# Designed miniproteins, single chains, continued (3), part 13

Each design is a single chain, and the fold is of that chain. pLDDT is the mean over its residues in the fold that is shown.

## One batch from the design tools (miniprotein)

Design m8421
Fold by ESMFold2-Fast:
Structure m8421 (fold): chain A 65 residues (1-65)
Amino acid sequence: SKKDEALEQLRKDLEELYKTKSFAEVVRFFSQKLAELRKHFSLDEVREIARELLRYLGEMEKKKE
């Protein structure tokens, strides 16, 4: 529930940033958000979120090529 909501919000945030920011800036934003999530979720949950976001970011990069 809360983990799925955080994932959905982060995917939306990444999609918007990816349109306007460099890849390096998107990665920095991603790292900052994962650090914030560690205050509210277990390390395992944050790792799951990180894996899904990295997969999504990879898919977005492929769409540009």
Scores: mean pLDDT 77

Design m8422
Fold by ESMFold2-Fast:
Structure m8422 (fold): chain A 56 residues (1-56)
Amino acid sequence: MKVEVTLPSTGSMSQDIAAASGIVLKMVVDLNAKKATIVKMEKVGDKVILTVELEF
């Protein structure tokens, strides 16, 4: 299952990646997924758009 998540950008790629990783980890726990993979990460203005693939 592919899901798209929008996050605020901090202006720092390393911090944006850390925030993205936290959201992915939360999704794995909350949705009881077996695996989550970040397929795409795109910066659009002051936002970051994540495409995550979840395996159950």
Scores: mean pLDDT 77

Design m8423
Fold by ESMFold2-Fast:
Structure m8423 (fold): chain A 99 residues (1-99)
Amino acid sequence: VDKLVEKKKELQDLLTEVGQFALARDVKGLEEAADKAEKIAGEMSPRLKKTVLALRDQLLQALRNGASPAEIRELAEREAAKVDELATFEILARKIEES
């Protein structure tokens, strides 16, 4: 459980970096940060990994389509919140299993 809490914090930091790179339109930085986030998310759950992959794909598509900074920020914040909620659920589920 404690290791999942630590992974959640690492994932949150990486998603913040993903959002920052997206706002800077740094595709390479975004992909590198997203790859690290995907790895950590995958260690927590397959569902969380898919959610991080979907966020990466949505941000990359938004950048290719010339989305505004406001649209990129809203998308990054919304999906990061969803990842946070799912990570919290995975931690709670593990606590129940260990009880």
Scores: mean pLDDT 82

Design m8424
Fold by ESMFold2-Fast:
Structure m8424 (fold): chain A 99 residues (1-99)
Amino acid sequence: EFEEKYKKLKEILKKVIEDLRSGKLTPTQALEKLVEDAKKAGIKESDLLPLIARGYALNDPVVVEFLKVLIEKGRKEGDVDALSFVRYLELLTGNKLLP
């Protein structure tokens, strides 16, 4: 179910945000961890971007914070993979996320 997957994703995102903020994970490592933890929770990689896009459209504070931290650290570190992820999300949402 979409709602059940979304709840599990938010729990995963909270942990990833903590690890990004503390510097335990680079932006690329944070995305790798997100994909792996989502897979363990039954969320396919193909469902991940649509779920995050929906959370952003709903102005979910966890999703918005995840994207802000990912963008800030991705730009600071020149992380092409993290910035590419955000660009794909911009295309799905129709919103500019990268300045």
Scores: mean pLDDT 81

Design m8425
Fold by ESMFold2-Fast:
Structure m8425 (fold): chain A 89 residues (1-89)
Amino acid sequence: GSAEIWRKMSDEEIDAYTENGRAVAQALGDASGDQELRDALLKYTDAMGEWARAVRDGDGKKAEEYLKKAQEYLEKGAALVRELLAARA
């Protein structure tokens, strides 16, 4: 499962994942012109990186905290995308 992949990742692999995610967030923000969308996606990516480290390190409390933060930022980003799509209808 996906959790087994994260448990085996090095710091370098997690950093590469989060850097790629940040680049995507920046590109989507630039393309949409929506700074709130960019900020939400950047915070989601950073929270997922910290969640991955917590899972690897066996810190269940930190893993739960960062997963919750990631979910909140993902929901905010999804809401902003829905608003953008509705404005084009």
Scores: mean pLDDT 80

Design m8426
Fold by ESMFold2-Fast:
Structure m8426 (fold): chain A 64 residues (1-64)
Amino acid sequence: HHMEELKRQLEEARKLYDEEVDLIKNYPKDLETHKDDPEKVEQIRKEYTKRQKEINEKALELAK
């Protein structure tokens, strides 16, 4: 049963890692695309911060 628990945790950790990689990869692209719109840039920054917090919270939950 410990093996199945570890497998589940590793699968969830991999999903979180993929989400974080996509977020980091897309963030500079989104900023560059909307660089001439300060309001949109601020919204993208807020969304990035919120998403990072969500990923970190899920990672902490998984580590319990």
Scores: mean pLDDT 80

Design m8427
Fold by ESMFold2-Fast:
Structure m8427 (fold): chain A 57 residues (1-57)
Amino acid sequence: LGREAGEALRAGDEERVVELGRRFVEAGDTISARILAREAEELGLHRAAAEIRRAVE
């Protein structure tokens, strides 16, 4: 997940970032999901960041 998340972030692939963030939430890893959302927002992937934050809630 960590390596794939980094690749998706670098590619600007919002759909893939959302998918990986949801996998973290489904696995109970809300910390990694929140980190991914923050990194996505810093890179301008605002939609992906918002969707992951909603899934954590």
Scores: mean pLDDT 83

Design m8428
Fold by ESMFold2-Fast:
Structure m8428 (fold): chain A 86 residues (1-86)
Amino acid sequence: SLMKDLIIAQFRLIAVSASIYVAEKSKNPAVKEKELKAALDDIKALKELLHKIRDQAIASGDKKTIAEVDKLLEKAKELEKKAKAL
């Protein structure tokens, strides 16, 4: 269901935020590099999931879900910018 997929996307966004936080706070360069790579790979997968949900919402005329997906996509883009700047 679109609702279940949205909940999964929200949890994945939280997991990405946690990886970026660990990278930002780590004093070990190898840990920082590993966590940033994982975060960027996870952001890519999250964006693919969000686009799939958005396409399904368009097909069903679910304007509320489209708006919620667009908010999550913007958050994912901001996290991607932060990860690339670290």
Scores: mean pLDDT 88

Design m8429
Fold by ESMFold2-Fast:
Structure m8429 (fold): chain A 99 residues (1-99)
Amino acid sequence: DLEEARKKIDEIAEETAKYLANHNLEPEELEEYKAELDATFARQLALPVTPERVEVLRLYIETVEKALEILKKIPEVSENDLEFVEYLLEKLRELLAAA
């Protein structure tokens, strides 16, 4: 049901935030990961847009937004780790806007 689905999204966001908080990206690693993400999203932009793809993308954006809010509450998370998640969210929103 809808309530159960929301709880699962919240759980996935929390697990994602915990995973990301442990990366402690160095500046060079951050730039490399951003470049890999750029290449991945360039390929995704070339794919056909379907209503199902748009809905999945919206759910993914919601999950990443929730994960970012959880990460911001963790005192030990690095600024580079936060910047990477914010960059991921920006790219996901760019994909949705192009759909």
Scores: mean pLDDT 75

Design m8430
Fold by ESMFold2-Fast:
Structure m8430 (fold): chain A 57 residues (1-57)
Amino acid sequence: MLYKATTEENLASLQVLTRSTSDTFNEAQLKTASLDPSLSPQEAIDIFLKNGIIEKV
């Protein structure tokens, strides 16, 4: 499933953390962006969704 940043600032941060120029991110990219190796991809997504950083496409 694909996700997008809620703000331009969040988009810029996610692009830096994932080393991507895409406007959308998959589960593996969001796990990478979390910088927390203990999180599963789904746990990373849930945290970003809860904090309003990303939304579903």
Scores: mean pLDDT 84

Design m8431
Fold by ESMFold2-Fast:
Structure m8431 (fold): chain A 72 residues (1-72)
Amino acid sequence: SLFQEIEQLLMDFEQQSRDASPEEAQQLQDQLAKQIHDLLQQRDASYIEGFRALARFVDTWLRVRAALAAKA
């Protein structure tokens, strides 16, 4: 399903960002945002599905940023 694909992308991003520098994590985040955007467009996602995907993306990015900040 669309959300299973999105959750897989988010999990892969969190795993890849674990050992990444802040700069590498930002590049991974930018790529992830584009992948999610393209996936939503390809699946003709509803407004609600798009909103849920955005909320999950933001939550994941904030957690990654917090983890990177804790290493400083």
Scores: mean pLDDT 82

Design m8432
Fold by ESMFold2-Fast:
Order: structure tokens, then C-alpha cells, then sequence
Structure m8432 (fold): chain A 95 residues (1-95)
């Protein structure tokens, strides 16, 4: 189903973001915080999808896009993390 595809995309984003945190111990506290926030938003979106809570999913998607945009503008979201989020968001929209 489309919901199962969306959950898999979000789980892949979480795995890739966690790998970035593990592989980059020298990340600033600000950059680490942005990535951790994106991971938590992905987790909440998975829960919303599993519960059929589309309103909450849309709200959380807005928060994710804002976190991504703010992170890019501030330079706190690293290029590697930005690519993970960009690729994931595109897959979600195309699903």
C-alpha cells in the first residue's frame, strides 16, 4: 500500500540520519540537534501513518519541511543530511 511505502521511506531516512550522527562525532551540537529533531519528526510521522491520523501526518510534514529549510538557511544542516531529507521528501511526494 501507499502507507507501507511511506513508512519504509521514513524508516530509511531515520536509518540514514542515525548513520550520519554515528559517522560524524565532530558535528556541532547545533547540527546534531537538527538531525535528532528530524529523526524524531520521522518517528512521529510513522506513528501518525500507522494510526491513520492524516491531519497529524500533514502537521508533522510541515514541521519537517520547516526544520529542513531553517537548517539549510542557518548552515546547521550538513550537505549529507540535507541530501537524505531532500531524497526522502521527494519519494514521499511522488508516492
Amino acid sequence: SKTEEQIQILEEMIENLRKILKDNPDLSSGSRSVIETLIELNKQMIEALRNGDWEKYEELMGEMVKTYSDGLMSGLLTPEAAKVVTDGLRKLIDT
Scores: mean pLDDT 90

Design m8433
Fold by ESMFold2-Fast:
Structure m8433 (fold): chain A 94 residues (1-94)
Amino acid sequence: SAELEELLERLEELLEEAEEAYKKGDYKTLQRLLVEAAGVALQIARLSEDSEVRRLAMELLGTLSEAHQAVLAGEDPGPLLERARELAEEIRER
């Protein structure tokens, strides 16, 4: 669906912006981007009729939530951001 394709494109943009914020040490921007990306992942899960896409989108939501908690705790979110990118790629290979 066109709506699902637009959400997937928005997700990719948000994750690229999150990686840039992370590399710059801009954790305030990173926090906002992680929350927005989590919202998009939830929309993908709700709109997708593909059970595998729904599963991956929910796993991505969990990973983004863990990354947000890592930032709040002063821990390195790097590995979780990498996992989020891998999950987004799997969703695109649908």
Scores: mean pLDDT 89

Design m8434
Fold by ESMFold2-Fast:
Structure m8434 (fold): chain A 90 residues (1-90)
Amino acid sequence: SSAERQRKFVEEQIEKIAELIYEEYEGKLSKEEQRELAEKAMLEIGKLIAEGEKDKEKIAEKLSEKLGISLKLAEKIVDILLNTAKELQK
């Protein structure tokens, strides 16, 4: 089903982002805190794209400011999500 595919896709992205957060924070955040931050990042990127933002650097900067994460981490998160979106267009 499309709902099952969407759920699996979202969960896989959350897991990838949570791993990046784990590496950046040197394991200082709990698994629940990592997942919450990953979910917030996905939501904010989705909002920015829906508002017509196409510039990866601007999306990363706004994500960094909104979530209080480093710009470097924000850029990595944006790259994962936008690269996956391109794969889905094949």
Scores: mean pLDDT 78

Design m8435
Fold by ESMFold2-Fast:
Structure m8435 (fold): chain A 91 residues (1-91)
Amino acid sequence: MELIKKALLLLSEAYIEAGEKTGLEPLVELGKKIKEASKIEDLEELEKELEKIIEEYKEKILEALKKNPEALAVLRELLAKAAAESNALLA
């Protein structure tokens, strides 16, 4: 559970940083929601909340990124960094 929470925090930070660097507010909102969800102690409740967040923000994020292709590059770079840091925790 702790490793999953730490991975979610790294992911949330990547979205927040991408949103702040690009000015895309939906990315910051998504990151903040993931960070809040990471506080959920029960794995089943955590999974349900994450699914709800993804469903709510998926279209907003896709529309924002279509209008701002430079932001997609920034997001991909930060997500790759978060994934690498997360993999180091699991190794």
Scores: mean pLDDT 80

Design m8436
Fold by ESMFold2-Fast:
Structure m8436 (fold): chain A 60 residues (1-60)
Amino acid sequence: ALEYARRLAEDADKKPVEELGKEAQRYIDELNRERVRRGNSPEEAERFLKEGEEKIKAMK
């Protein structure tokens, strides 16, 4: 959960895309909050990450 969120944040930071950076930052914040609600399940995090990463990339 946290590790996946961190990777997403790093990806967004490495990709200096204004639109991507903004959306990614908000998504990361939501993911970080969700991790504590879900119970930090790595399986759930991976599923969440996959959908989020694809969504963010599509909006580039």
Scores: mean pLDDT 62

Design m8437
Fold by ESMFold2-Fast:
Structure m8437 (fold): chain A 110 residues (1-110)
Amino acid sequence: MTLDDIEKVRAELFEKWYNLEDPVGLLARLILNGKSKEEILEFLDKLKEEGVEEEKIKEARELIEKKTDEQIIQEAIEKLSKELNVEVPEPTEENYQELVVKYLKKKAKE
């Protein structure tokens, strides 16, 4: 596995996030990067301007408005843990980042 393989998988993951194919993953990432709810909603508006489907934007907005930051992070961790076939850790920034790194390494080897 090369660094280029990891970077390619990271680019594919970011594309899925920005196309709202994984809205929970994107929202968890933005929350853990210290983005406020207002900044996240503004970011979703920018994705709509870039041509992301309005229905997907609405779903992501409803997640941010109806769920707590902790619930969104928990769901993102559960999803990654399921994809990696590992036990679900506590919903912390450190555990989320470790799961993302494991995901990138696993997909780069496939």
Scores: mean pLDDT 78

Design m8438
Fold by ESMFold2-Fast:
Structure m8438 (fold): chain A 62 residues (1-62)
Amino acid sequence: MEETRRLVEEMVEKGYISPRLAEDILRERVPPEVLRRYMELVEQGKHSEAATLLHRALAERR
């Protein structure tokens, strides 16, 4: 719970995601493992793969 919140705040601060998307991530309770993988992909320049991962996680949780 706390780890997910912290990762989301860091992602917003770094400009990786919008505040609106951060609210969606917290509402759908996306696991911290998914968020860590997202940041790794973004840092490697794999932005399309990162976006796909996040969209899949949001869709699976309803």
Scores: mean pLDDT 78

Design m8439
Fold by ESMFold2-Fast:
Structure m8439 (fold): chain A 65 residues (1-65)
Amino acid sequence: MAEPEYVEIELKEGEDPEEVIKKALGVSEVRFAPGVDPSALPPGTYRVAYLREGDTATVLGYAPA
């Protein structure tokens, strides 16, 4: 079973969390697990838990860094 990986991101005011994560991971596609809402994420530094499957990353959750 794939193990979660982690990346730290800095989200600034007016930035799209999906695009920030996509750029940080260098993937073509970012998906969000059920119950994960990126639109509710305020500006700040976050540790993102994700599963990487080729050129796709599935975000499992985030925590303040």
Scores: mean pLDDT 77

Design m8440
Fold by ESMFold2-Fast:
Structure m8440 (fold): chain A 81 residues (1-81)
Amino acid sequence: SRKEIEELIEKLKKENPNISDVELIRKIFEEVGANVETVRTLKELGFKNQDIIDYIKERLKEKGLELTPSLVEEIEANLSG
C-alpha cells in the first residue's frame, strides 16, 4: 500500500540520510515488488520518472532483458497519470 511505501522511505532515509532517490526506488521495489501500483505510488510521492525508469532498466539488464517499447509505454502511461 501507499502507507507501507511511505513508512519504508522514512525508515530508509533515517538509516542512510544520504541515500539517493535511485537507491530508495531500488530498496522499495525489492521490499514490495516491481509492479504498476508501486511505480504509480512512487510517481505520486514525487520521485522523478527518469529515476524510476533507470532502476527498471538496471533490473532488466541484470536479468539479460532489454526494456521493450511496450514496457516503456506501460511505464510512461502509469507515470503520466
Scores: mean pLDDT 71

Design m8441
Fold by ESMFold2-Fast:
Structure m8441 (fold): chain A 61 residues (1-61)
Amino acid sequence: APKVTVVEAEFVLPDGRRARITLTVEGDKATITVTVGDERLVSERTLSEEEIKALIDDVLS
């Protein structure tokens, strides 16, 4: 499946640092990446197929 960027946003934190949030969906996976200022704190979360199935089951129940 093609890789699609759903959300890409940049904003300035109260302390003046720049933050970037990117949400990308590729097939059955969703990846969220957050980058902040010079510390380059990168947090990646990938949803597994099992987690996606659990979310679908929760919505349908």
Scores: mean pLDDT 63

Design m8442
Fold by ESMFold2-Fast:
Structure m8442 (fold): chain A 78 residues (1-78)
Amino acid sequence: MATAEVRVTLTDAAGRTYSASLTLDDSDEAGEQAAATFEALVAQMPAGPAQVRIEGTLTEDGKTTTGSLSGTLEIPAA
């Protein structure tokens, strides 16, 4: 069974950082938890350009794989 530990970090245009960590399994609820966590972070941010960094560690059958993704996104006005 696969387990992923994910940390999401968002940085707003003023350089303020917003982060959350969550553990995801291979269940149908994992996608909903990830989406809800991301939406909650975005809801705390001011509208405008932001940087995103997602760091993950996947453990499956005793093997550990690490990865990261970075990008930019536009935070919509609430």
Scores: mean pLDDT 77

Design m8443
Fold by ESMFold2-Fast:
Structure m8443 (fold): chain A 72 residues (1-72)
Amino acid sequence: PIRVMSIDEFIEEVEEAIERFPEWSLEELEKNVAALTEFLDSVMATASEEDRAKLQAARDRVLAALEELKAA
């Protein structure tokens, strides 16, 4: 599904989604983060070594942002 989008463009979309996290309810945020991390894991399974490192960093930021909002 991401074949027509560069990894850099995809990471920009992920970062934009993180910026919108505070706008969502906690329930919506948890569901969306779960779906996003599953999708990132699927993309990483077929990614190059370099792209995989970038995707891992994006995944870490998503989970960190969720934990910060849950702790608040």
Scores: mean pLDDT 78

Design m8444
Fold by ESMFold2-Fast:
Structure m8444 (fold): chain A 90 residues (1-90)
Amino acid sequence: IEKEMKELEEAAREVLEDPADRKALQRFLEAAMNASRAALIAQDAEKLREIAEILGRVADAVAESHPAAAARLRGMSDGLKKVAEALEKK
């Protein structure tokens, strides 16, 4: 999980530096899927929320250049928040 979170934060930084860079966005999507999978396997609600926040920030940054990708990222963010809420309940 720590490795996946570091890769996600690095990929997010690249997208935020150049929101129009499609390759950076593709790398971010791969890192986000890997981090989400690791957090889900670990049942780590805190990490799922952290991933959701990063997804939201990137979605906002790419909304103008890549609106379809931004919508997808927002959907993923909302989904991960719901899973995190479910994991925190008995």
Scores: mean pLDDT 79

Design m8445
Fold by ESMFold2-Fast:
Structure m8445 (fold): chain A 118 residues (1-118)
Amino acid sequence: GLKEQIDNEIKQLEDLIGSANRIAKNIDKYTKEQLQAFINRLQLGLGSLEAVIDLAKDLGADPKLIEQLEALRQQLQDLVAQLQTAVDNNDNDAIKSTLQQISSVLRQTAGILEELRK
């Protein structure tokens, strides 16, 4: 059901937050290939978030919470694109700042999902 899908999504977002924070703290220790693998994980996470949003919409969930989730999903998509650009340019300062922004938006997304779960 929707609550189970939300619980699973929150856990996946928490795992991504943990990874983003570890990479940001240790950026000099990560290869371009490892950073690309993380970008691929973020893109998969965006897909699973979209699926949860679509299921919630189909079940008549609160339109205001859906609007907030769609806005956060778009912000995450834009930040993932910025992260790709920073990685391609080998810009460690931009990678770190973008990962910190991604972590913040993922945390906001988890909070709205917790409200949607109620």
Scores: mean pLDDT 91

Design m8446
Fold by ESMFold2-Fast:
Structure m8446 (fold): chain A 69 residues (1-69)
Amino acid sequence: SDLGKQLSQMSNEEAKRFLIEQFRVPQEDHEHILRTPSVEDALIYLYTKGYIDEETLKQIGADLKAHLE
């Protein structure tokens, strides 16, 4: 997906801020997301909170990995 490709072109912090905006994450969850060790951990947190579904998590994760190699 285009989203995974965009994330792969960003810094870790930039990608996390992008995810916050893209999925319209409430302010109370911003600090947790920004403190995650990796973009993958941020994606897992978004899934755990119900902001993204399992297929979205898997697709973005796969695309991100493919574009970083």
Scores: mean pLDDT 79

Design m8447
Fold by ESMFold2-Fast:
Structure m8447 (fold): chain A 69 residues (1-69)
Amino acid sequence: SLEDEAAALLNELGRALRAGDRARAFEILDQLRSLGVLSDAEVEEARRAIEAGDYDRAERILLRGFLAL
């Protein structure tokens, strides 16, 4: 299901962020956008949060998108 695919991508995103792999994190954000879980604006907001090292803010953006499913 879309929800299961989104959950798997969120788990991968968490692993990428813990590893400091921002390139992988951005790839996963693009996949979440393609699935319709995140809007273009939410992806850009999450990218800025990750670039700033504000992973708590990035997590809140992702949870808002997930709750809208």
Scores: mean pLDDT 82

Design m8448
Fold by ESMFold2-Fast:
Structure m8448 (fold): chain A 59 residues (1-59)
Amino acid sequence: MSMQTAQSLLSQAQNLQRWGLQRAQDLLRQGGSQQDVDRILQNTNDGVRTLRQGAQLAQ
């Protein structure tokens, strides 16, 4: 059981979530389509979920 691995994965999940939200907002402000925004958010949420599940398994 590795608390260091769990903590690392959670940090990566937080960074991915912040990056994805920032990118989605920037795209929307630049006149990007809602479809492109939704794709970025969906991919970000999927990645965050995977990292959080990995953290649970590593605890």
Scores: mean pLDDT 80

Design m8449
Fold by ESMFold2-Fast:
Structure m8449 (fold): chain A 88 residues (1-88)
Amino acid sequence: VQELRTQVRQAVEEGDMAAAEEYLAQLREIAEANPDDPEILTATGMSAMMVGRYDEAIEYFERALELDPDNLSALLAYAVAKAIKESE
């Protein structure tokens, strides 16, 4: 999961959005196979944010926070994603 998240970030930094979407698709499959893992859900949401999929990212963060409401990474990422979405 952490390796895939790093791959999404690297692809975005290189401007390879097709590769970023492919790595995000792999994270989605892992998240759906592990729906009760807040770390996987948070990582998938953060990667969705990086490729500009804010609504999808918010859904993943909400699911992570339902499982672990004290997850600081999910709380901060959720706040950022919501702020970006509301400013558009």
Scores: mean pLDDT 81

Design m8450
Fold by ESMFold2-Fast:
Structure m8450 (fold): chain A 90 residues (1-90)
Amino acid sequence: SIYDEADELFDSLSPEQQRKLSVSLTMVRLMSTLDPEYAEKVLREVLELARQGKYDEALDVARNALVETLKKNGFSQDQINAVLRLLDLF
């Protein structure tokens, strides 16, 4: 599965790159509780960017997709901002 591919890629990375990818994967995991099909699509894009060493671009894709998912599920802007601040601590 695409999640197995994510785990395999993660295990191959340095601790610094693992930290950056971990945040992106956490965002995708949160999305999967609300929109599993869209989360899988976003995960494919995140992994493609990560394989190219584009971890910051992968994080931006995951963050933008999470914001979209939270917004369409009725989260307020203040709630979305709170979630993003918590994720920035990791």
Scores: mean pLDDT 86

Design m8451
Fold by ESMFold2-Fast:
Structure m8451 (fold): chain A 77 residues (1-77)
Amino acid sequence: DVARVRALAEELQERLLAAGAPRSFAEGTREAAILAAEAGGPQLAADVLLQSARTLESRGAPREAVQALRDAARELA
């Protein structure tokens, strides 16, 4: 399911940028999700995205960015 994870990661990057997340974070999140999927499939990618959502939430990031990460993780699980 590499193609599905890549498409979701690309859409997620755009949503994170639109929500005001730093460009380095949005790009890093896309890359991390793809690498996680290559290593352990969609479930590992989902776990990585959920951890990123928790980190962003703990730092007081916009709810739209946190929700985008959670929505992408749900699509992959």
Scores: mean pLDDT 83

Design m8452
Fold by ESMFold2-Fast:
Structure m8452 (fold): chain A 116 residues (1-116)
Amino acid sequence: DVAEEIARAAERLRAGEPWTEEEVKLMNELQQRADKLAAEAEEKGITRDEWLRRQVELGERFVATHDVEAAKELGALILYEARREAAKHPSTADEDIEGALAVGVALVRAARRRQA
């Protein structure tokens, strides 16, 4: 259950629990994917509505298939949007970005659990 994995990730953040090596590797992958999305948005002039449409499509694909790649793409898109929003709210930027990374990790964990 995606909601359960997200709730678990939020609880770990609140408790200040360290991330595992696997989770750190995944966070680095999500950050690299988000950087690629930022470059694509700059090059192609992609609007926020187009990004929201992609997020919905990836979410539907993730729910239908539990595909790990769809979970990673969705996680990266959420992280990209969180970084954009964080730029407007510098006082909470680090917390917002960390929260988005935790959501991305939770999505991939939920996908992997379904495919196991």
Scores: mean pLDDT 78

Design m8453
Fold by ESMFold2-Fast:
Structure m8453 (fold): chain A 78 residues (1-78)
Amino acid sequence: ALEAARVLAELLTAGGEAEAGARLLEAVARYLAGELSEAELEAIFEELREAAKEGFAKASPEAIAAATARLRALIAAE
């Protein structure tokens, strides 16, 4: 979870959405620490949805490919 959030935050930063990336990483870290409820985490994801769409659209194809490969490896490892 946290490693996947780092990958997505790096991709958002590459797309010019550094604040959205930082908020995503903080929200996941706080959730894992027990400081944030599932409902609060989902609300933050909803707030970040448009920024994520914008950031991913602006990210380079190389950054998207690298992030996809890292996320695929994390899913395979489970």
Scores: mean pLDDT 74

Design m8454
Fold by ESMFold2-Fast:
Structure m8454 (fold): chain A 85 residues (1-85)
Amino acid sequence: DALADAVARVRALLDAKEILSKMTPEEQEKIKKLAEKHNLPLTKVILAYKRAKEEGKDPEKLSKEEILKIFQDYYDELVAEAKRL
């Protein structure tokens, strides 16, 4: 569903921007280092970092595969929500 994917993509970008702006400078630095370590887009790392913290995981210890899995689960939720609207 191209429309649902477009809505989900925009929402993910806006959510990542808002999340990063509400984080401490220390958390922002940790996210940037994690993105550099795994060569991943900052947006994916921001969303995965927040969800990992909410799940009680240490976000600094996330593997590349774990970050991508958490981001994909988040993105799939956004697509499902967009399809319901």
Scores: mean pLDDT 84

Design m8455
Fold by ESMFold2-Fast:
Structure m8455 (fold): chain A 78 residues (1-78)
Amino acid sequence: VEELEREAEERVRRLAEETGLPLEVVEGGLAVAMSGIANGVPEEVIREKMIELGVPEEALDRVLEAARELVERAREAE
C-alpha cells in the first residue's frame, strides 16, 4: 500500500513536469481517474470529471494512462 502510494506520488511529479500543470491538478486528476477506473465508471465520464478539475484535453490521455497502469499494479500485487 505504501509503496503504491509512493509510486503514485512519483508519477504525479513526473506528469506535472511533463505537462506543466500544477501538482495539485495532476494529483486530483490522477485520483479521480484511478477511482473511476477501479469502480468501472465509463471513460467519457472520467474524462469530463478530470476536465472539471482543471486537467486540459491534451493532458487527459497521459493522466488516464498513468491511472490505468497504477490500478493494474494494485491488482497484480494481490
Scores: mean pLDDT 77

